# Designs tried in a protein design run: designed miniproteins, single chains, continued (4). Part 81

Each design is a single chain, and the fold is of that chain. pLDDT is the mean over its residues in the fold that is shown.

## One batch from the design tools (miniprotein)

Design m14801
Fold by ESMFold2-Fast:
Structure m14801 (fold): chain A 81 residues (1-81)
Amino acid sequence: MEADKKAAEEVRELATKKSEKYGKIFEEALKNEELKSTLEYLLIQIAKAGEASEDGEEVVLKGAELLAKKLEEYLKKEKEK
């Protein structure tokens, strides 16, 4: 899945450029083997949603921000246990 791999990477890079905090959240989540496959899948879905939109970059950024917030909440909850 060459296109999917590139799309996921582009979403992550775009999110990191907008906010280093979001980039660090994605990096931390990708180091977690349990989250890695799910995160990659969701990043691909965000990229596809962007490609289907006339305002693709904004859709990708919005999706990446929402995903980063969900991941941050999940990771904090795991640390508190």
Scores: mean pLDDT 76

Design m14802
Fold by ESMFold2-Fast:
Parts: C-alpha cells; sequence; structure tokens
Structure m14802 (fold): chain A 65 residues (1-65)
C-alpha cells in the first residue's frame, strides 16, 4: 500500500509540473493520472510501477510535441 501511494504521489507531482509547462495537454494528463489510480486499485505494486513508467514516457512524448 505504501509503495503504491509513493508511485501515485510521484506521478501526481510529475503531472502537475507538466501542466505548468504545457497547460494545453491538461486533459490528457488528468486522464493518465486517473488511469494510473484505477490500475493501482485493481492490480499489484509491480503492475502499478510498470504503468507508471509507461505513462511517464507518454507525458514526455506529449511535452516534446
Amino acid sequence: SSMKEEIIEMFKKFVERAKERKPEITDKLDELYKKLVEISEKNSVDETYIAFVKFVREVLKLLAE
């Protein structure tokens, strides 16, 4: 539980910084955060971490556009 909370909090902070840098992608960032929370509620710590890594890559891709 603690490890999942840390992963979610790290992603939340990352998403908030991304919103400050590129406000036009806010809706897409909120959708990724919601998906990560849903995955964490239904899945293991390992699956939550894998989703976290994938979603960080997606955010970086959105920022680079």
Scores: mean pLDDT 87

Design m14803
Fold by ESMFold2-Fast:
Structure m14803 (fold): chain A 87 residues (1-87)
Amino acid sequence: SAMEEILELLEEAGKWLVHEMLRLNVPQEVIDEAVKLFKEAARAIEAGDWEKFEEIMKRIIELAGKVSEELKKKLEEIYKKIQELAK
């Protein structure tokens, strides 16, 4: 289903971002915030709350942008793929 594919993309994005943040020696508090936001995003999708999901994804993208522009752009690309699947 589209929901299963979206949840899989979100899980892989979360794993990838945590790995990148660890490689870049990002403070643990920032990594913990990212993990929390991805868990909240998954819950929003499972609840069908797309408005909350959009708000959380914007927060994740902003957080990544504070680390690097490359991480921000990749998350924006992932979010665009999720939006296309949600149609």
Scores: mean pLDDT 87

Design m14804
Fold by ESMFold2-Fast:
Structure m14804 (fold): chain A 100 residues (1-100)
Amino acid sequence: SELEELRKEIEELIKEVEELREELSKQKEPSKEQLERLLKLMTGLAEKTVRYAVLTGKISDEELREFEEWFLQGVREILADPSSAPRIADELIERVKKIL
């Protein structure tokens, strides 16, 4: 089903974000390539999580808005301070798990 495939895609993206986050946590500063890759993965994860939330109706429109606003703020923080990327990625994973 669409819901089962979407859940699998979210789980796969969580693993990819966790792997890159662990790699970056061992570095003082991520490379531009690593940062761009992480932001693409995080954006894909956030978008699929929003779609999952809408399809399941498990969270309110207000909770969904708070998730989206938090994500945009997290992206801004990473762009201002790339060293924050592992922490923001970890927070994204925890928030996604709460929605699933």
Scores: mean pLDDT 87

Design m14805
Fold by ESMFold2-Fast:
Structure m14805 (fold): chain A 63 residues (1-63)
Amino acid sequence: EEEDLALVDQLRSPDPAVIDTAARQLLAKESLSPEAIKRLQELLTDPDVRVRVAARELLEKFG
């Protein structure tokens, strides 16, 4: 859904507090849309290690 995609996009924020909040909100969900899962898979190759770690953690729960 659009909300899932917006939260995933927030994982690329320059603000660590925004990243942490978005990751916590995503982890609280029971499921993610297929589009959000695909976006998380793309983030595994992001140049920022923090973004890659957050994406991997979320994919361990949902992917």
Scores: mean pLDDT 79

Design m14806
Fold by ESMFold2-Fast:
Structure m14806 (fold): chain A 78 residues (1-78)
Amino acid sequence: SDKVVPVYEVTLEVNGKKYSFYAGSTQEEAERTAREVVDSLRAQGVPAKLVSVSDTPVERTVREISLNNVKAVSEILG
């Protein structure tokens, strides 16, 4: 779908490499999601930290969000 939605960009560092994904319709939701991902990775013994969450939302299509997030997850788990 080519519908455009506002979404926040989250940057994590996992094993010394930076990954960006899109999460949340608010900055608070994006920060909460990012910390949940970091905590989950750390609980599994994977070194991870939150680098940044964007100050303002970016306009992205649902497809762009899905493709970027799948790529990030594949690289982190690979």
Scores: mean pLDDT 83

Design m14807
Fold by ESMFold2-Fast:
Structure m14807 (fold): chain A 77 residues (1-77)
Amino acid sequence: MSAEEVARRIAERVAAAANAKGLTDVSQQILDAAEKGLAEGKPAQAVIDVISLAEKNGLGDEAIQAIEEVAREDGRR
Protein backbone atom coordinates (compact mmCIF):
# COMPACT_ATOMS: atom_id res chain seq x y z
CA MET A 1 0.00 0.00 0.00
CA SER A 2 1.35 3.47 -0.89
CA ALA A 3 1.74 6.25 1.71
CA GLU A 4 -1.06 8.13 -0.11
CA GLU A 5 -3.36 5.07 0.03
CA VAL A 6 -2.59 4.58 3.75
CA ALA A 7 -3.45 8.24 4.50
CA ARG A 8 -6.66 8.04 2.45
CA ARG A 9 -7.83 4.83 4.16
CA ILE A 10 -7.11 6.21 7.65
CA ALA A 11 -9.08 9.37 6.79
CA GLU A 12 -12.01 7.34 5.37
CA ARG A 13 -12.23 5.19 8.53
CA VAL A 14 -12.03 8.17 10.91
CA ALA A 15 -14.59 10.09 8.80
CA ALA A 16 -16.94 7.07 8.87
CA ALA A 17 -16.62 6.91 12.69
CA ALA A 18 -17.41 10.64 12.94
CA ASN A 19 -20.46 10.24 10.67
CA ALA A 20 -21.68 7.23 12.71
CA LYS A 21 -21.70 9.50 15.79
CA GLY A 22 -23.70 12.18 13.94
CA LEU A 23 -20.66 14.45 13.48
CA THR A 24 -21.27 14.99 9.76
CA ASP A 25 -19.40 18.34 9.62
CA VAL A 26 -16.37 16.77 11.37
CA SER A 27 -16.50 13.83 8.93
CA GLN A 28 -16.31 16.27 5.99
CA GLN A 29 -13.49 18.27 7.65
CA ILE A 30 -11.46 15.06 8.09
CA LEU A 31 -11.92 14.14 4.41
CA ASP A 32 -11.04 17.70 3.33
CA ALA A 33 -7.87 17.71 5.48
CA ALA A 34 -6.74 14.40 3.95
CA GLU A 35 -7.47 15.60 0.39
CA LYS A 36 -5.49 18.82 0.97
CA GLY A 37 -2.44 16.98 2.34
CA LEU A 38 -2.52 14.44 -0.48
CA ALA A 39 -2.91 17.17 -3.14
CA GLU A 40 0.23 18.83 -1.69
CA GLY A 41 2.17 15.52 -1.85
CA LYS A 42 2.31 15.33 1.97
CA PRO A 43 0.63 12.06 3.04
CA ALA A 44 2.32 12.17 6.50
CA GLN A 45 0.94 15.69 7.07
CA ALA A 46 -2.50 14.49 5.90
CA VAL A 47 -2.45 11.76 8.58
CA ILE A 48 -1.26 14.23 11.28
CA ASP A 49 -4.05 16.70 10.39
CA VAL A 50 -6.69 13.92 10.41
CA ILE A 51 -5.51 12.62 13.82
CA SER A 52 -5.39 16.14 15.32
CA LEU A 53 -8.91 16.90 14.09
CA ALA A 54 -10.14 13.53 15.42
CA GLU A 55 -8.61 14.15 18.89
CA LYS A 56 -10.12 17.66 19.01
CA ASN A 57 -13.57 16.11 18.43
CA GLY A 58 -13.28 13.19 20.89
CA LEU A 59 -12.40 10.60 18.21
CA GLY A 60 -8.83 9.88 19.38
CA ASP A 61 -9.50 6.20 20.12
CA GLU A 62 -11.22 5.76 16.73
CA ALA A 63 -8.22 7.41 15.02
CA ILE A 64 -5.76 5.02 16.75
CA GLN A 65 -7.97 2.05 15.78
CA ALA A 66 -8.10 3.26 12.14
CA ILE A 67 -4.28 3.49 12.02
CA GLU A 68 -3.93 -0.04 13.48
CA GLU A 69 -6.52 -1.51 11.07
CA VAL A 70 -4.91 0.11 7.99
CA ALA A 71 -1.41 -1.03 9.11
CA ARG A 72 -2.78 -4.59 9.55
CA GLU A 73 -4.36 -4.54 6.06
CA ASP A 74 -1.14 -3.19 4.50
CA GLY A 75 0.81 -6.04 6.18
CA ARG A 76 -1.64 -8.65 4.76
CA ARG A 77 -0.98 -7.61 1.11
Scores: mean pLDDT 82

Design m14808
Fold by ESMFold2-Fast:
Structure m14808 (fold): chain A 80 residues (1-80)
Amino acid sequence: DDELIKKAKELIEELKKLLEELKKETNPLKAIGLVLRAIGLLIDLKKILSKIKDKELAKKLLEEAEKIYDEIVKEFKSLK
């Protein structure tokens, strides 16, 4: 369980990095690529979280990841 928790946290950190890259991105095609990568990371995270025995912790980690993903979507929608 500890190893799965560490892996989940690593995927959340990768989502945070994608959000920061998206904030700096001005090319719409590259921005789409970053959003698709974020979707892939969220899918992988959900698979790992489903295997974690501490369901309350898994729920909190999912909520954190979904909040970051919501920020990614908002940044993408704000692209001018």
Scores: mean pLDDT 84

Design m14809
Fold by ESMFold2-Fast:
Order: sequence, then C-alpha cells, then structure tokens
Structure m14809 (fold): chain A 73 residues (1-73)
Amino acid sequence: MGEESKTVSGPNAAKDIVDWAKEKGWEAVVVEDAKGRRIVLGLKKATPESVEKFLKAVGVDLSKPLTVYEYVP
C-alpha cells in the first residue's frame, strides 16, 4: 500500500479527504497542493471543518486539484 492516491478539489475537498482516509483506515495523509507543497495531516480526531480551516491557514488553494495519499513515516 502507499501508492494509492486520490485527487480532490473544490468546496467538498476537506470532506473528501477525511471520508476517504477513514474508509482506508489511514491515521495520517499527505496533501500535495498545486504548488508542489506536501502537507502532513493527522486525521485521528479531524473533522472536514478542521481540515479545511487548517489547509486555508497554511495557504492551500482548495479550488485547485490536491493529490492525497497515505503518510508513511
């Protein structure tokens, strides 16, 4: 595992990230933005609202495609 990725964007991007990671049983994901920035998200207690707020706070443009995959330390 660890090669599977999903592309998300738009108003449901944060919800899609949380729901997909929960379906996969992943505790953390990497979000790669349109600028090539890689952001690690811990998801154990995350909500779609908390993920959206965090990504916006770190300057991620949610209107552009985000590539999401499992964080493997």
Scores: mean pLDDT 81

Design m14810
Fold by ESMFold2-Fast:
Structure m14810 (fold): chain A 74 residues (1-74)
Amino acid sequence: HHMEELRKKQEKFLEEIRKEAEDAVKNGTAQERIDELIKEMKELSKHWDDPEAREKLLRLGVLAGRLAKLIAEN
């Protein structure tokens, strides 16, 4: 029950990240977005013992990786 809902939330999350990354590349703001994400990830890394902060850090890492890949492909 709850496991299936979490899986669907994760799938929507990944789809949202993909769209956000594609929009940033299209608008020419991808590098600025990566710089912002690095700053936010650095702040969240101070709270590595907090599961919520850890989850958000992983999310931002996926977005940063996707943006970096799209920049390299352009």
Scores: mean pLDDT 74

Design m14811
Fold by ESMFold2-Fast:
Structure m14811 (fold): chain A 110 residues (1-110)
Amino acid sequence: MGVLAVGLEEDAPKGGTARGEGGVVMDDGSGSSGPAIVTAEAEARKGDLVQGTATSATSGEGKIINAANGEELGKAKVTLTDATLGDVAVGIGGVLRGIGVAFHGSLERA
């Protein structure tokens, strides 16, 4: 199992798709990072974060978090498109630094 974090690069309508950037880290430290397609169950805005669970090295599902206040807006599915394999922690760390969110709990489950 793994963790995902993706920042939205454009607004997402409810039930629609938006581009994002982020990554997936599996429990063994492997994963991928890069451009993502986010399918949002709720309206989201550019800069909002999707954080959740990786279901594969290139996909997962999570919660849409409002960048301004940390409020959960709804659920989303994520697919990485032109993902680069390797140390994806840097990509995820970049998204999380923008929001101020720590990812520690998910990695302790290894």
Scores: mean pLDDT 67

Design m14812
Fold by ESMFold2-Fast:
Structure m14812 (fold): chain A 81 residues (1-81)
Amino acid sequence: SPATEALRRVMEEILEGAEKNPNPSAEQIEAIVAFFVALARGLGVPEAVIEEYAARMRAALEAGDVEGLRAVLEEFVAFVE
């Protein structure tokens, strides 16, 4: 669907940002997570699921773990497809 394609593009942009900035500030991490949460809510994802993915995404960003972040985001895209 167009929404799934837009979601994949946003996820790719998040991953590219993480690769270019492996030490994001707490403010940058919260902005990225807030954007993800807003997008997931717009797609009708249940709040409990959003909270779980947001927490995992925040942990990966804080750790500079690009591969862990990729895994979380790909799992989320598969969930909403």
Scores: mean pLDDT 83

Design m14813
Fold by ESMFold2-Fast:
Structure m14813 (fold): chain A 67 residues (1-67)
Amino acid sequence: AVLSVDEAVAAAKELAAAMPTPAFALKAVQYARDSVVAALREAGREDDAAAFEAQMTALEKELAQQA
């Protein structure tokens, strides 16, 4: 089962916080985004995929500013 968008975003933020560097956190978040977006699209949850991608893009910008 795929997590809710809010749960997936929270998990990605926790993953980023656990990484030793902002650059590593950025790569981990990018991988998580691509995996979850693909899973949501395969499940036919296009609106959820778009919402998740938008929230993850904002998180990626924050991490890129720190890298």
Scores: mean pLDDT 77

Design m14814
Fold by ESMFold2-Fast:
Structure m14814 (fold): chain A 63 residues (1-63)
Amino acid sequence: MGIERDIERLRREQGEKDLEAAKKAANDPNASTATIVGLVLRLVAMGLHEEAREVLKLADKNA
């Protein structure tokens, strides 16, 4: 049983947490642009490109 499976599970768990944080920041009028950009870059680094785009659209709509 490979460490690869544990890494993929942890990556999914981290991606879910980062996506939740990014959506929360995008919907929070008090969130800074730097915070939103940082969370989006983390999603991109995880390969969640579509989710990153949706977060940017939400942030833009709420700006």
Scores: mean pLDDT 77

Design m14815
Fold by ESMFold2-Fast:
Structure m14815 (fold): chain A 93 residues (1-93)
Amino acid sequence: MALLRELNERVGGEEAERKLREIARKILEETEPALKKLEEMLKAGELSEEEYELAKAWLEKLKEAAKRILEGADIEEELKELEAFLKEVIAKL
């Protein structure tokens, strides 16, 4: 989220939206291999079930938001929801 906020602050809304959509495509490409890695780590005993569920929920939330952004959803609203979710996860740590 910090990188996306920095882009929005530095380049302005409309230009930042264009760049955020490119980032959304990259998120979609990276989330599937990351989810598989988490499953492997859980099976190997490298992650607790609680850690796995938190990481999986975060990655699935990122994937869903990225898909909605590419489908024309409001980028600012999706980013705010992701930030709120991340803050909740960090607070539980």
Scores: mean pLDDT 70

Design m14816
Fold by ESMFold2-Fast:
Structure m14816 (fold): chain A 56 residues (1-56)
Amino acid sequence: GISQQIQQIGRQLENGMPVGTVARQLRRLGLTQSQAADFISNVAGISRSTARRAVR
């Protein structure tokens, strides 16, 4: 399901996948820009503002 795919993408981000690539994958799964930015911020330990710039 979608939740399982999001979890796998999170692991890829933890393993060094570029934030822009992760953002693209999350957006393809139907996440909004805000949802993708919040996810990346939480998983990568970066600010929400930095994550939002990466997904825009």
Scores: mean pLDDT 80

Design m14817
Fold by ESMFold2-Fast:
Structure m14817 (fold): chain A 59 residues (1-59)
Amino acid sequence: AEAAVRALAERLGVSPKAVEDLIRAYKAGDEISIRIAARDLGVSEEELKALLEELLAAL
């Protein structure tokens, strides 16, 4: 599980803690935080959600 979080963090150019914060926001349905994070990471909201779903399926 930790290895999957670290891999996504490296892919997105963020800390593992930032990925954990994104997982919490996604699970809580915090659409505003997800939209802001996607913008700041330079990805679409749909792409970020897909990456988080892929990570959760791997856990």
Scores: mean pLDDT 80

Design m14818
Fold by ESMFold2-Fast:
Structure m14818 (fold): chain A 60 residues (1-60)
Amino acid sequence: ALSPLEIGLKNGDEAALQQLRQQSESAAQGIGTVLGFDEELTAKWAQHLFETELAVAQKM
């Protein structure tokens, strides 16, 4: 079964999109801290995670 977040992302819900952005930014910050990324590379990772998860949710 799809989570409420995944259902919201599939439907283009703005609250779900904002939640995914926050989760992607938090995950990228964690990865960037462990791997020693600068702010620019951390931001690129956050965007990559957001786009990847959104694409997966839209296909489910």
Scores: mean pLDDT 77

Design m14819
Fold by ESMFold2-Fast:
Structure m14819 (fold): chain A 65 residues (1-65)
Amino acid sequence: FAKDASKGYQAYITKGYDAAREIFTKAFGEKEADVMVAGLKLSGSFGDLFGDKVKELSKASKALG
């Protein structure tokens, strides 16, 4: 599930909502895809908060390697 959620998020960043929704629909089904796309739209309002968390996770991943 985490991998599919990550793929959907990357598709949103690079290709937009339509690509993200298609990936989520394939992985989780239409009901969950709609919820996840709504979450992405809402997260646009909180981009700065999530941006800092993503940077932290990236640094942790580099430290692990």
Scores: mean pLDDT 67

Design m14820
Fold by ESMFold2-Fast:
Structure m14820 (fold): chain A 65 residues (1-65)
Amino acid sequence: FEELLKEAVERLVELGLENGRVPSLEQAIEIVKEIAKERGIKLSDSVATTLAVLALTEAKKRLAE
């Protein structure tokens, strides 16, 4: 999941810069699910949420810089 997490962080940072605000958890979950779909990975809701929280935390750190 390292590649998926990395891509999710990049998309969340881009979305935050584009909208001028930190993305929501719901947006992060949708991005994680879209990336998984693109890669042919089937995720449970709990795994998708966990990855979204991790990616959003990293994205928030980068957006604060």
Scores: mean pLDDT 82

Design m14821
Fold by ESMFold2-Fast:
Structure m14821 (fold): chain A 100 residues (1-100)
Amino acid sequence: SRKTGREIAIIEASISFLEMHARFNPEADLALMEKQIERLKEYILEVAKELSEEEREKLKEALRRIVGRLEEEAERSTDPNHRHVLELLVKKLKEVIEEI
C-alpha cells in the first residue's frame, strides 16, 4: 500500500529526528524528549488502527528493523543521555509492536 509506505517513512523520519537531536544536542531537555517519544508511540498506534492486517505486518517489520538498529547504537553510545533516549525509543517501539 502506498499509504502504508508513506506512514512508515514519516515514522522513520520522526525516529531519526529524535535520535539525531539526542546525539548532537548536549543541551537536550530529556523530559521534553521523553514526551515527544510518548507522542510518537501514540501516533504509531493511531496509524495502525487504520491499516489492514497485511499493512500492520509491514509496519511491524519496519519497526523491528529500527529497534535492532537503535539497540546496536545504544550499546555503542558513550553518552548516558543519548543512550537513555535510545533505550526509551527501543522500549516504546517494542510496546507498539506488541499492541499492533
Scores: mean pLDDT 84

Design m14822
Fold by ESMFold2-Fast:
Structure m14822 (fold): chain A 101 residues (1-101)
Amino acid sequence: GPTYTPDPNFKLSKEEVLELIQKVLDNVDRIRIPELALAIAKALGGLYDEVPEETQQALEAIIDKTYVPRSKLEKAFEEGKKLSLNEAKDLLYRVALTLSP
């Protein structure tokens, strides 16, 4: 899959993060590529400390809808916790763009 390097200086408000998480939820049925589902799970993991309930809800929706095994998505989420908050925000922004025409 494509290599992605997050920008550690990318800035996004908490409200903008919640809007992007909602966009992922609204478009969860469009997540057809396992690599995209794993990238989203990783971004959500990096955001867990800021928005724990919303990231957990989004992770469960991806597990339910994308046919990627729960264990792989949960592992990506845990690996996401190693990202800085800004790196996680940049990753979320970029995966959300992939879900939009």
Scores: mean pLDDT 83

Design m14823
Fold by ESMFold2-Fast:
Structure m14823 (fold): chain A 84 residues (1-84)
Amino acid sequence: MKEEAEKLLEEARELLEELEKASPEDADRIAGRFMGVLLEVQELIRELEKEDPEYAKELREELVKLLGRFNAIMREKGLLPAPA
């Protein structure tokens, strides 16, 4: 599970790099894939809370950072309004 979580986080970071460079047409597809990866990480966090709560905390902090970056990129592309 820990190695799987790390691979998903790496995939999410790569998707954010791809999203920054994407056209508006491609951005929606990449954003959808990114959100899918985040959901997979959230499921792993829930299981890891039982085995390694400290690592689960670190993963949650990484998800917050990734979501922040995702929202910033989407706003810059005009695809999301400012956060509520």
Scores: mean pLDDT 79

Design m14824
Fold by ESMFold2-Fast:
Structure m14824 (fold): chain A 55 residues (1-55)
Amino acid sequence: SIDEFREKLNKEATEKWKKLEKELNLSKASPDEVNEITNKILEEVNKKVEEHKKS
């Protein structure tokens, strides 16, 4: 189902974010940098959900 697919993508996005946080030491990053990374991950998730819905 679409809910299952979205949950999978959300998990992947969360895992990607945690990996980036560790590797880039995001606690030291600027708010703008954190915001850009977060938006990029969210946009990838949304794009894949839309593609799945459209087939």
Scores: mean pLDDT 71

Design m14825
Fold by ESMFold2-Fast:
Structure m14825 (fold): chain A 86 residues (1-86)
Amino acid sequence: SLAEEWAALEREGERIIAELGGPENPEAARKMLELALELARKHKDGSLVVALEKAIENIESGDVEKANQIGLEAGKPLAEEELAKR
């Protein structure tokens, strides 16, 4: 499911972000948002696709904080859904 693959991406992403110098690093943020966008497209979640595309646009404009905020808010319902199953 999208929620299960999102939870797996978040676990993998924490490692990727740490290795790339943290979530404030534009390269780390972009890579995570691009991987999340691929999942959203795979599962045909149109609202998530739009949110993640907006987040990537904020990386391109130099606003990494705003991009990370949009990504976190977009993924929050999926993360909470997976956590609630435990």
Scores: mean pLDDT 76

Design m14826
Fold by ESMFold2-Fast:
Parts: C-alpha cells; sequence; structure tokens
Structure m14826 (fold): chain A 70 residues (1-70)
C-alpha cells in the first residue's frame, strides 16, 4: 500500500506523462496501481480516458478519491 505522499507523486508522474503524450507510460503507471491494489481496473480505465482527452485534473481527482476510499 502506497502512502498518501507516494500516491500523490504517482499522480504527478501520470499528469506529466499525459502532458507529453506518453500514453504508454500513463497506462503502465495505472496498471502498476491496479496490481498494487490502490485502484480498481475500472477506475484506471476511466482515468486513462480522461488523460487522453486532456483532462488530467479530472483524472487526478478520480484517482485520489478511489485511493482515499480505501
Amino acid sequence: MLSEEEFLEKLREISELGEKGDYEGVRKLLEELVEAGEISEETAERAFELVKKGDSTAAGVLLYLAYAEK
């Protein structure tokens, strides 16, 4: 289980990769969070679609809420 600080750092990495158009990197980080049990596969897919639409803020909020509910 990641600490809140470690999770927020992962959200920053996802945002930076999304801004660069590195969607393969975004997908890999989201898959790592699912494998770690931090988020569901459904949440990861929703966040990935938001990043591809350029809405990294909405993706970050979705991911953080999923983390905070556990």
Scores: mean pLDDT 83

Design m14827
Fold by ESMFold2-Fast:
Structure m14827 (fold): chain A 80 residues (1-80)
Amino acid sequence: AEELYAQAKALAEAGRLVEAGRLAGEAHALYAIENGRIDDLKETIEKEEEVLKTEELSEEERAAAEAAIEAMKRKLEEAE
């Protein structure tokens, strides 16, 4: 999980925000699932979806957040 977070950070620094968001979302979901924290993962998804509705984000920031949410939802569906 930490290695995926490090890769996500490197991608973000390189301006690859969507790829960074997807990897960060995958890393977070895997960490939550491996530790039996599925309810925490569901809460994180809800919070991130609310951020997309309430905050003024750039197109790239929005796309990155959407990619992270999709990655988390996919991993959650696989775990259920």
Scores: mean pLDDT 77

Design m14828
Fold by ESMFold2-Fast:
Structure m14828 (fold): chain A 111 residues (1-111)
Amino acid sequence: MTTVTMSGGGTFAAGSTVTLTGTSAGPGDIADANWVLTRPDGTSQVLISGGSTAGPRYAGRASGSLSGNTATLTLSNLTAEDTGVYHVAATQADPAAGVGSGAGVQVTVVG
């Protein structure tokens, strides 16, 4: 199982920007990444699919990129609705490495 180490969580002001990263311990480059937010109420939202395609609720303020073993999510104009646990599922270019996910990062939006 490929492990993804996530960073960039914390407490952020409303209207600010957060940048989250997921770095894979697996061999080769990340070929795909999906970013999912789980809110405190247990609902899930897809922020990014296919490495860079923003979900409909996040179009214009979420962007995704892939570089080597790192997937990056940038989410701008933060609102209280963006509070929750962020997860990335990263797929390696080598299919034998499989899909990696790590412990999520908490983002809390205040103000």
Scores: mean pLDDT 77

Design m14829
Fold by ESMFold2-Fast:
Parts: C-alpha cells; structure tokens; sequence
Structure m14829 (fold): chain A 74 residues (1-74)
C-alpha cells in the first residue's frame, strides 16, 4: 500500500528532523519547526485528495530539509 508507506516515511522523517532540532540553535530550530508545520499541512491535504505525486514531492522536500539541518548540526 503506497499510501501507508508514504505515511510511515513522513512520520519517520518528522521524528528525525525533531531530533536534529534539539542539536541546533533556537532560531534555526524555530524556522525548521515552521517549515515542518507547513509541509505537514501540504502532506495531509495531498494524502486526503489522493494526490500521491504531491505527497511524494512533500516527502522529498522534508528529505532536503533534513539534509540541510544535518549540514548545520555537523
């Protein structure tokens, strides 16, 4: 089930980003939190609409956010 896999991947990415935020300055963490909030809203709408392409695009944006935060933390 592609939808179930996307929901699981989304949840894992959000948890990983939240752990990275704990290692970052408060201002950077706050900006990342706002970005996750916006992406979470977009993901929920896409999944509700059955727009799997849009849901996948949101997951890719979360992966890119995670990569950028890892660079800042390292």
Amino acid sequence: DEKKKMLQEFGQLVRQIEELMKQLPPDVAQQAREEVRKLSNEFSIAVSDGDMKKAKEVIERLKELKRRLEEMAG
Scores: mean pLDDT 85

Design m14830
Fold by ESMFold2-Fast:
Structure m14830 (fold): chain A 83 residues (1-83)
Amino acid sequence: AALTPSQLKLVKEYSEYKVALKVTDPAKKEEVAKLLGFTDSSEIKPKFRVADLQLRRAGVPNDVIDAEVKKVEAELKAKGIEV
């Protein structure tokens, strides 16, 4: 069965925040934070914690989450952002 729109949003947000936290270059991490609509990188970790809690409650399979995380990592690497 396909994921609901709310589950798709949670998986996307979780994956974007998780990968953003893995960015090793401080300047690139600030760039990613701004692309996510944040003022700075300090906002990523609190938002990740909220998304993680919501995703655990949503019952999304781990394989779906892992696939989205890898997709986001590949997208950032294609933009020259090391994760």
Scores: mean pLDDT 83

Design m14831
Fold by ESMFold2-Fast:
Structure m14831 (fold): chain A 64 residues (1-64)
Amino acid sequence: MIEKMKKEISELYKKMQELREEYFKAWVEDPEKARELKAQYDETWKKYVELIKNYKKTLEDLLS
């Protein structure tokens, strides 16, 4: 379980990096698309934070 959480956290981080790059590409030519990409980034960030919190709770219970 804990290893799966680590992988999910890593994948969400990579997705945030991809969204950030797409955001900067869209910023000049398509402000509406850029705003959508920022919203997706914020949503991904929330999932990332939730996984970190769950990971810490799992460590408290598991310790190993």
Scores: mean pLDDT 79

Design m14832
Fold by ESMFold2-Fast:
Structure m14832 (fold): chain A 116 residues (1-116)
Amino acid sequence: AGGLALTLGAATYAYVKNSGYEELIEPARLLAQAGFDLVNGDKETAIELAKKARELAEKIYKESKDPVVQKMAKFLIKLAEAVIAIANGEYRKALEILNSIDEDSIKVLESYRPVL
């Protein structure tokens, strides 16, 4: 259950760290940690970290003038919502959220998974 959240969070963190979008590093790092906490059964900490990641990503989305940063921030918001849904046992809701993510963003994340 937590494996998908960990894989997506870690891949997103690696992508953001290598992309040069420094303002997105912290929310991506929090999502990677939330995924790790889910794998270890710490649902409460995972939800807390995912909520913090969502709040930071929402702030970045509103304040950024860069369309690419705005697109990535929106992606991080959706990942945080998916992690919260997984932590609450709402797997169908999590899949619906993940299916709403842009295909290009998913392809980029897939390129980073084998090196994590």
Scores: mean pLDDT 76

Design m14833
Fold by ESMFold2-Fast:
Structure m14833 (fold): chain A 61 residues (1-61)
Amino acid sequence: MADELIDQAIEELRKEVKGKTPEEAAAIARRYVSKLAPHLTDDQLTEAARRIAEVAREEAA
């Protein structure tokens, strides 16, 4: 169930992060993750967003 939210975020972000720098992609991912899981701590949001952005950028390449 939690993995489904991550998979959906990756799909949505794939097009948004195409051509972006890793830092810009992480910022975009953080906005998406905070909307999907607003109850997460700042550290959890930052780590999840970084990992999601990295996967989304690799999938978009």
Scores: mean pLDDT 70

Design m14834
Fold by ESMFold2-Fast:
Structure m14834 (fold): chain A 100 residues (1-100)
Amino acid sequence: SLREKAEELIRGAREGVRAVEELVRRLEELAREGKQDSPEAASTLTAASLMAIGAEIDAELALRYAEQSGDRRLIEEARRVLREVREARERMRRVAREVL
């Protein structure tokens, strides 16, 4: 159903947010160690960027399915998750600017 599709994508987007936040923390740790110019830092930022893009796609698709379902609660949850994804992506960009 559209509701089940939206719920699956909301879960995927939230998992993506958690992954981005963990990678951002790792990037900050690398910077504190003076390893901001390392291949590991570059790889971590690339992984975080890819995860953030995937999470945003999932969140946008979740909102579309939630809206088509007409479930007001699910629409609000999907909107919240999309905001969380965008905030995580902005944090990632800020950290990248400050440490790389």
Scores: mean pLDDT 90

Design m14835
Fold by ESMFold2-Fast:
Structure m14835 (fold): chain A 63 residues (1-63)
Amino acid sequence: SAAAEAALAAAKAGDYAAALQALTREFGPNGGASGTMALREGLARGDDEGALAQAERAAKQAS
């Protein structure tokens, strides 16, 4: 999704507040929180594509 892509770009820049806001706009507050946590965990592993996929999945499941 465009929101998850925007969240990934913000998170890679260190702006997790912007990442949370982008995901929250599409998936709601629970989706934004879950998606942002999954994004942080994926990026810590150095897997940008996996981080994006996990963020979208977590956000949809929590929404």
Scores: mean pLDDT 84

Design m14836
Fold by ESMFold2-Fast:
Structure m14836 (fold): chain A 66 residues (1-66)
Amino acid sequence: GAAEEAFARYAPTADRIGAAAFGAAARDYIGASAEQAAAAFARFDTDGDGTLTREEALAALEYAAS
């Protein structure tokens, strides 16, 4: 799906994605606004380390697409 493809293109060899790469993926592949991308990232960054795991990032992209 679009969320999986977005993650794969911005984090193809990583199991984590940072806020900047996540924002770019959300904008380019699902048309999310900067505010939607930031809100989704913050919601799924449950440990507050500034990165999302693959599973968290896919859930956040689906949330932003909703």
Scores: mean pLDDT 74

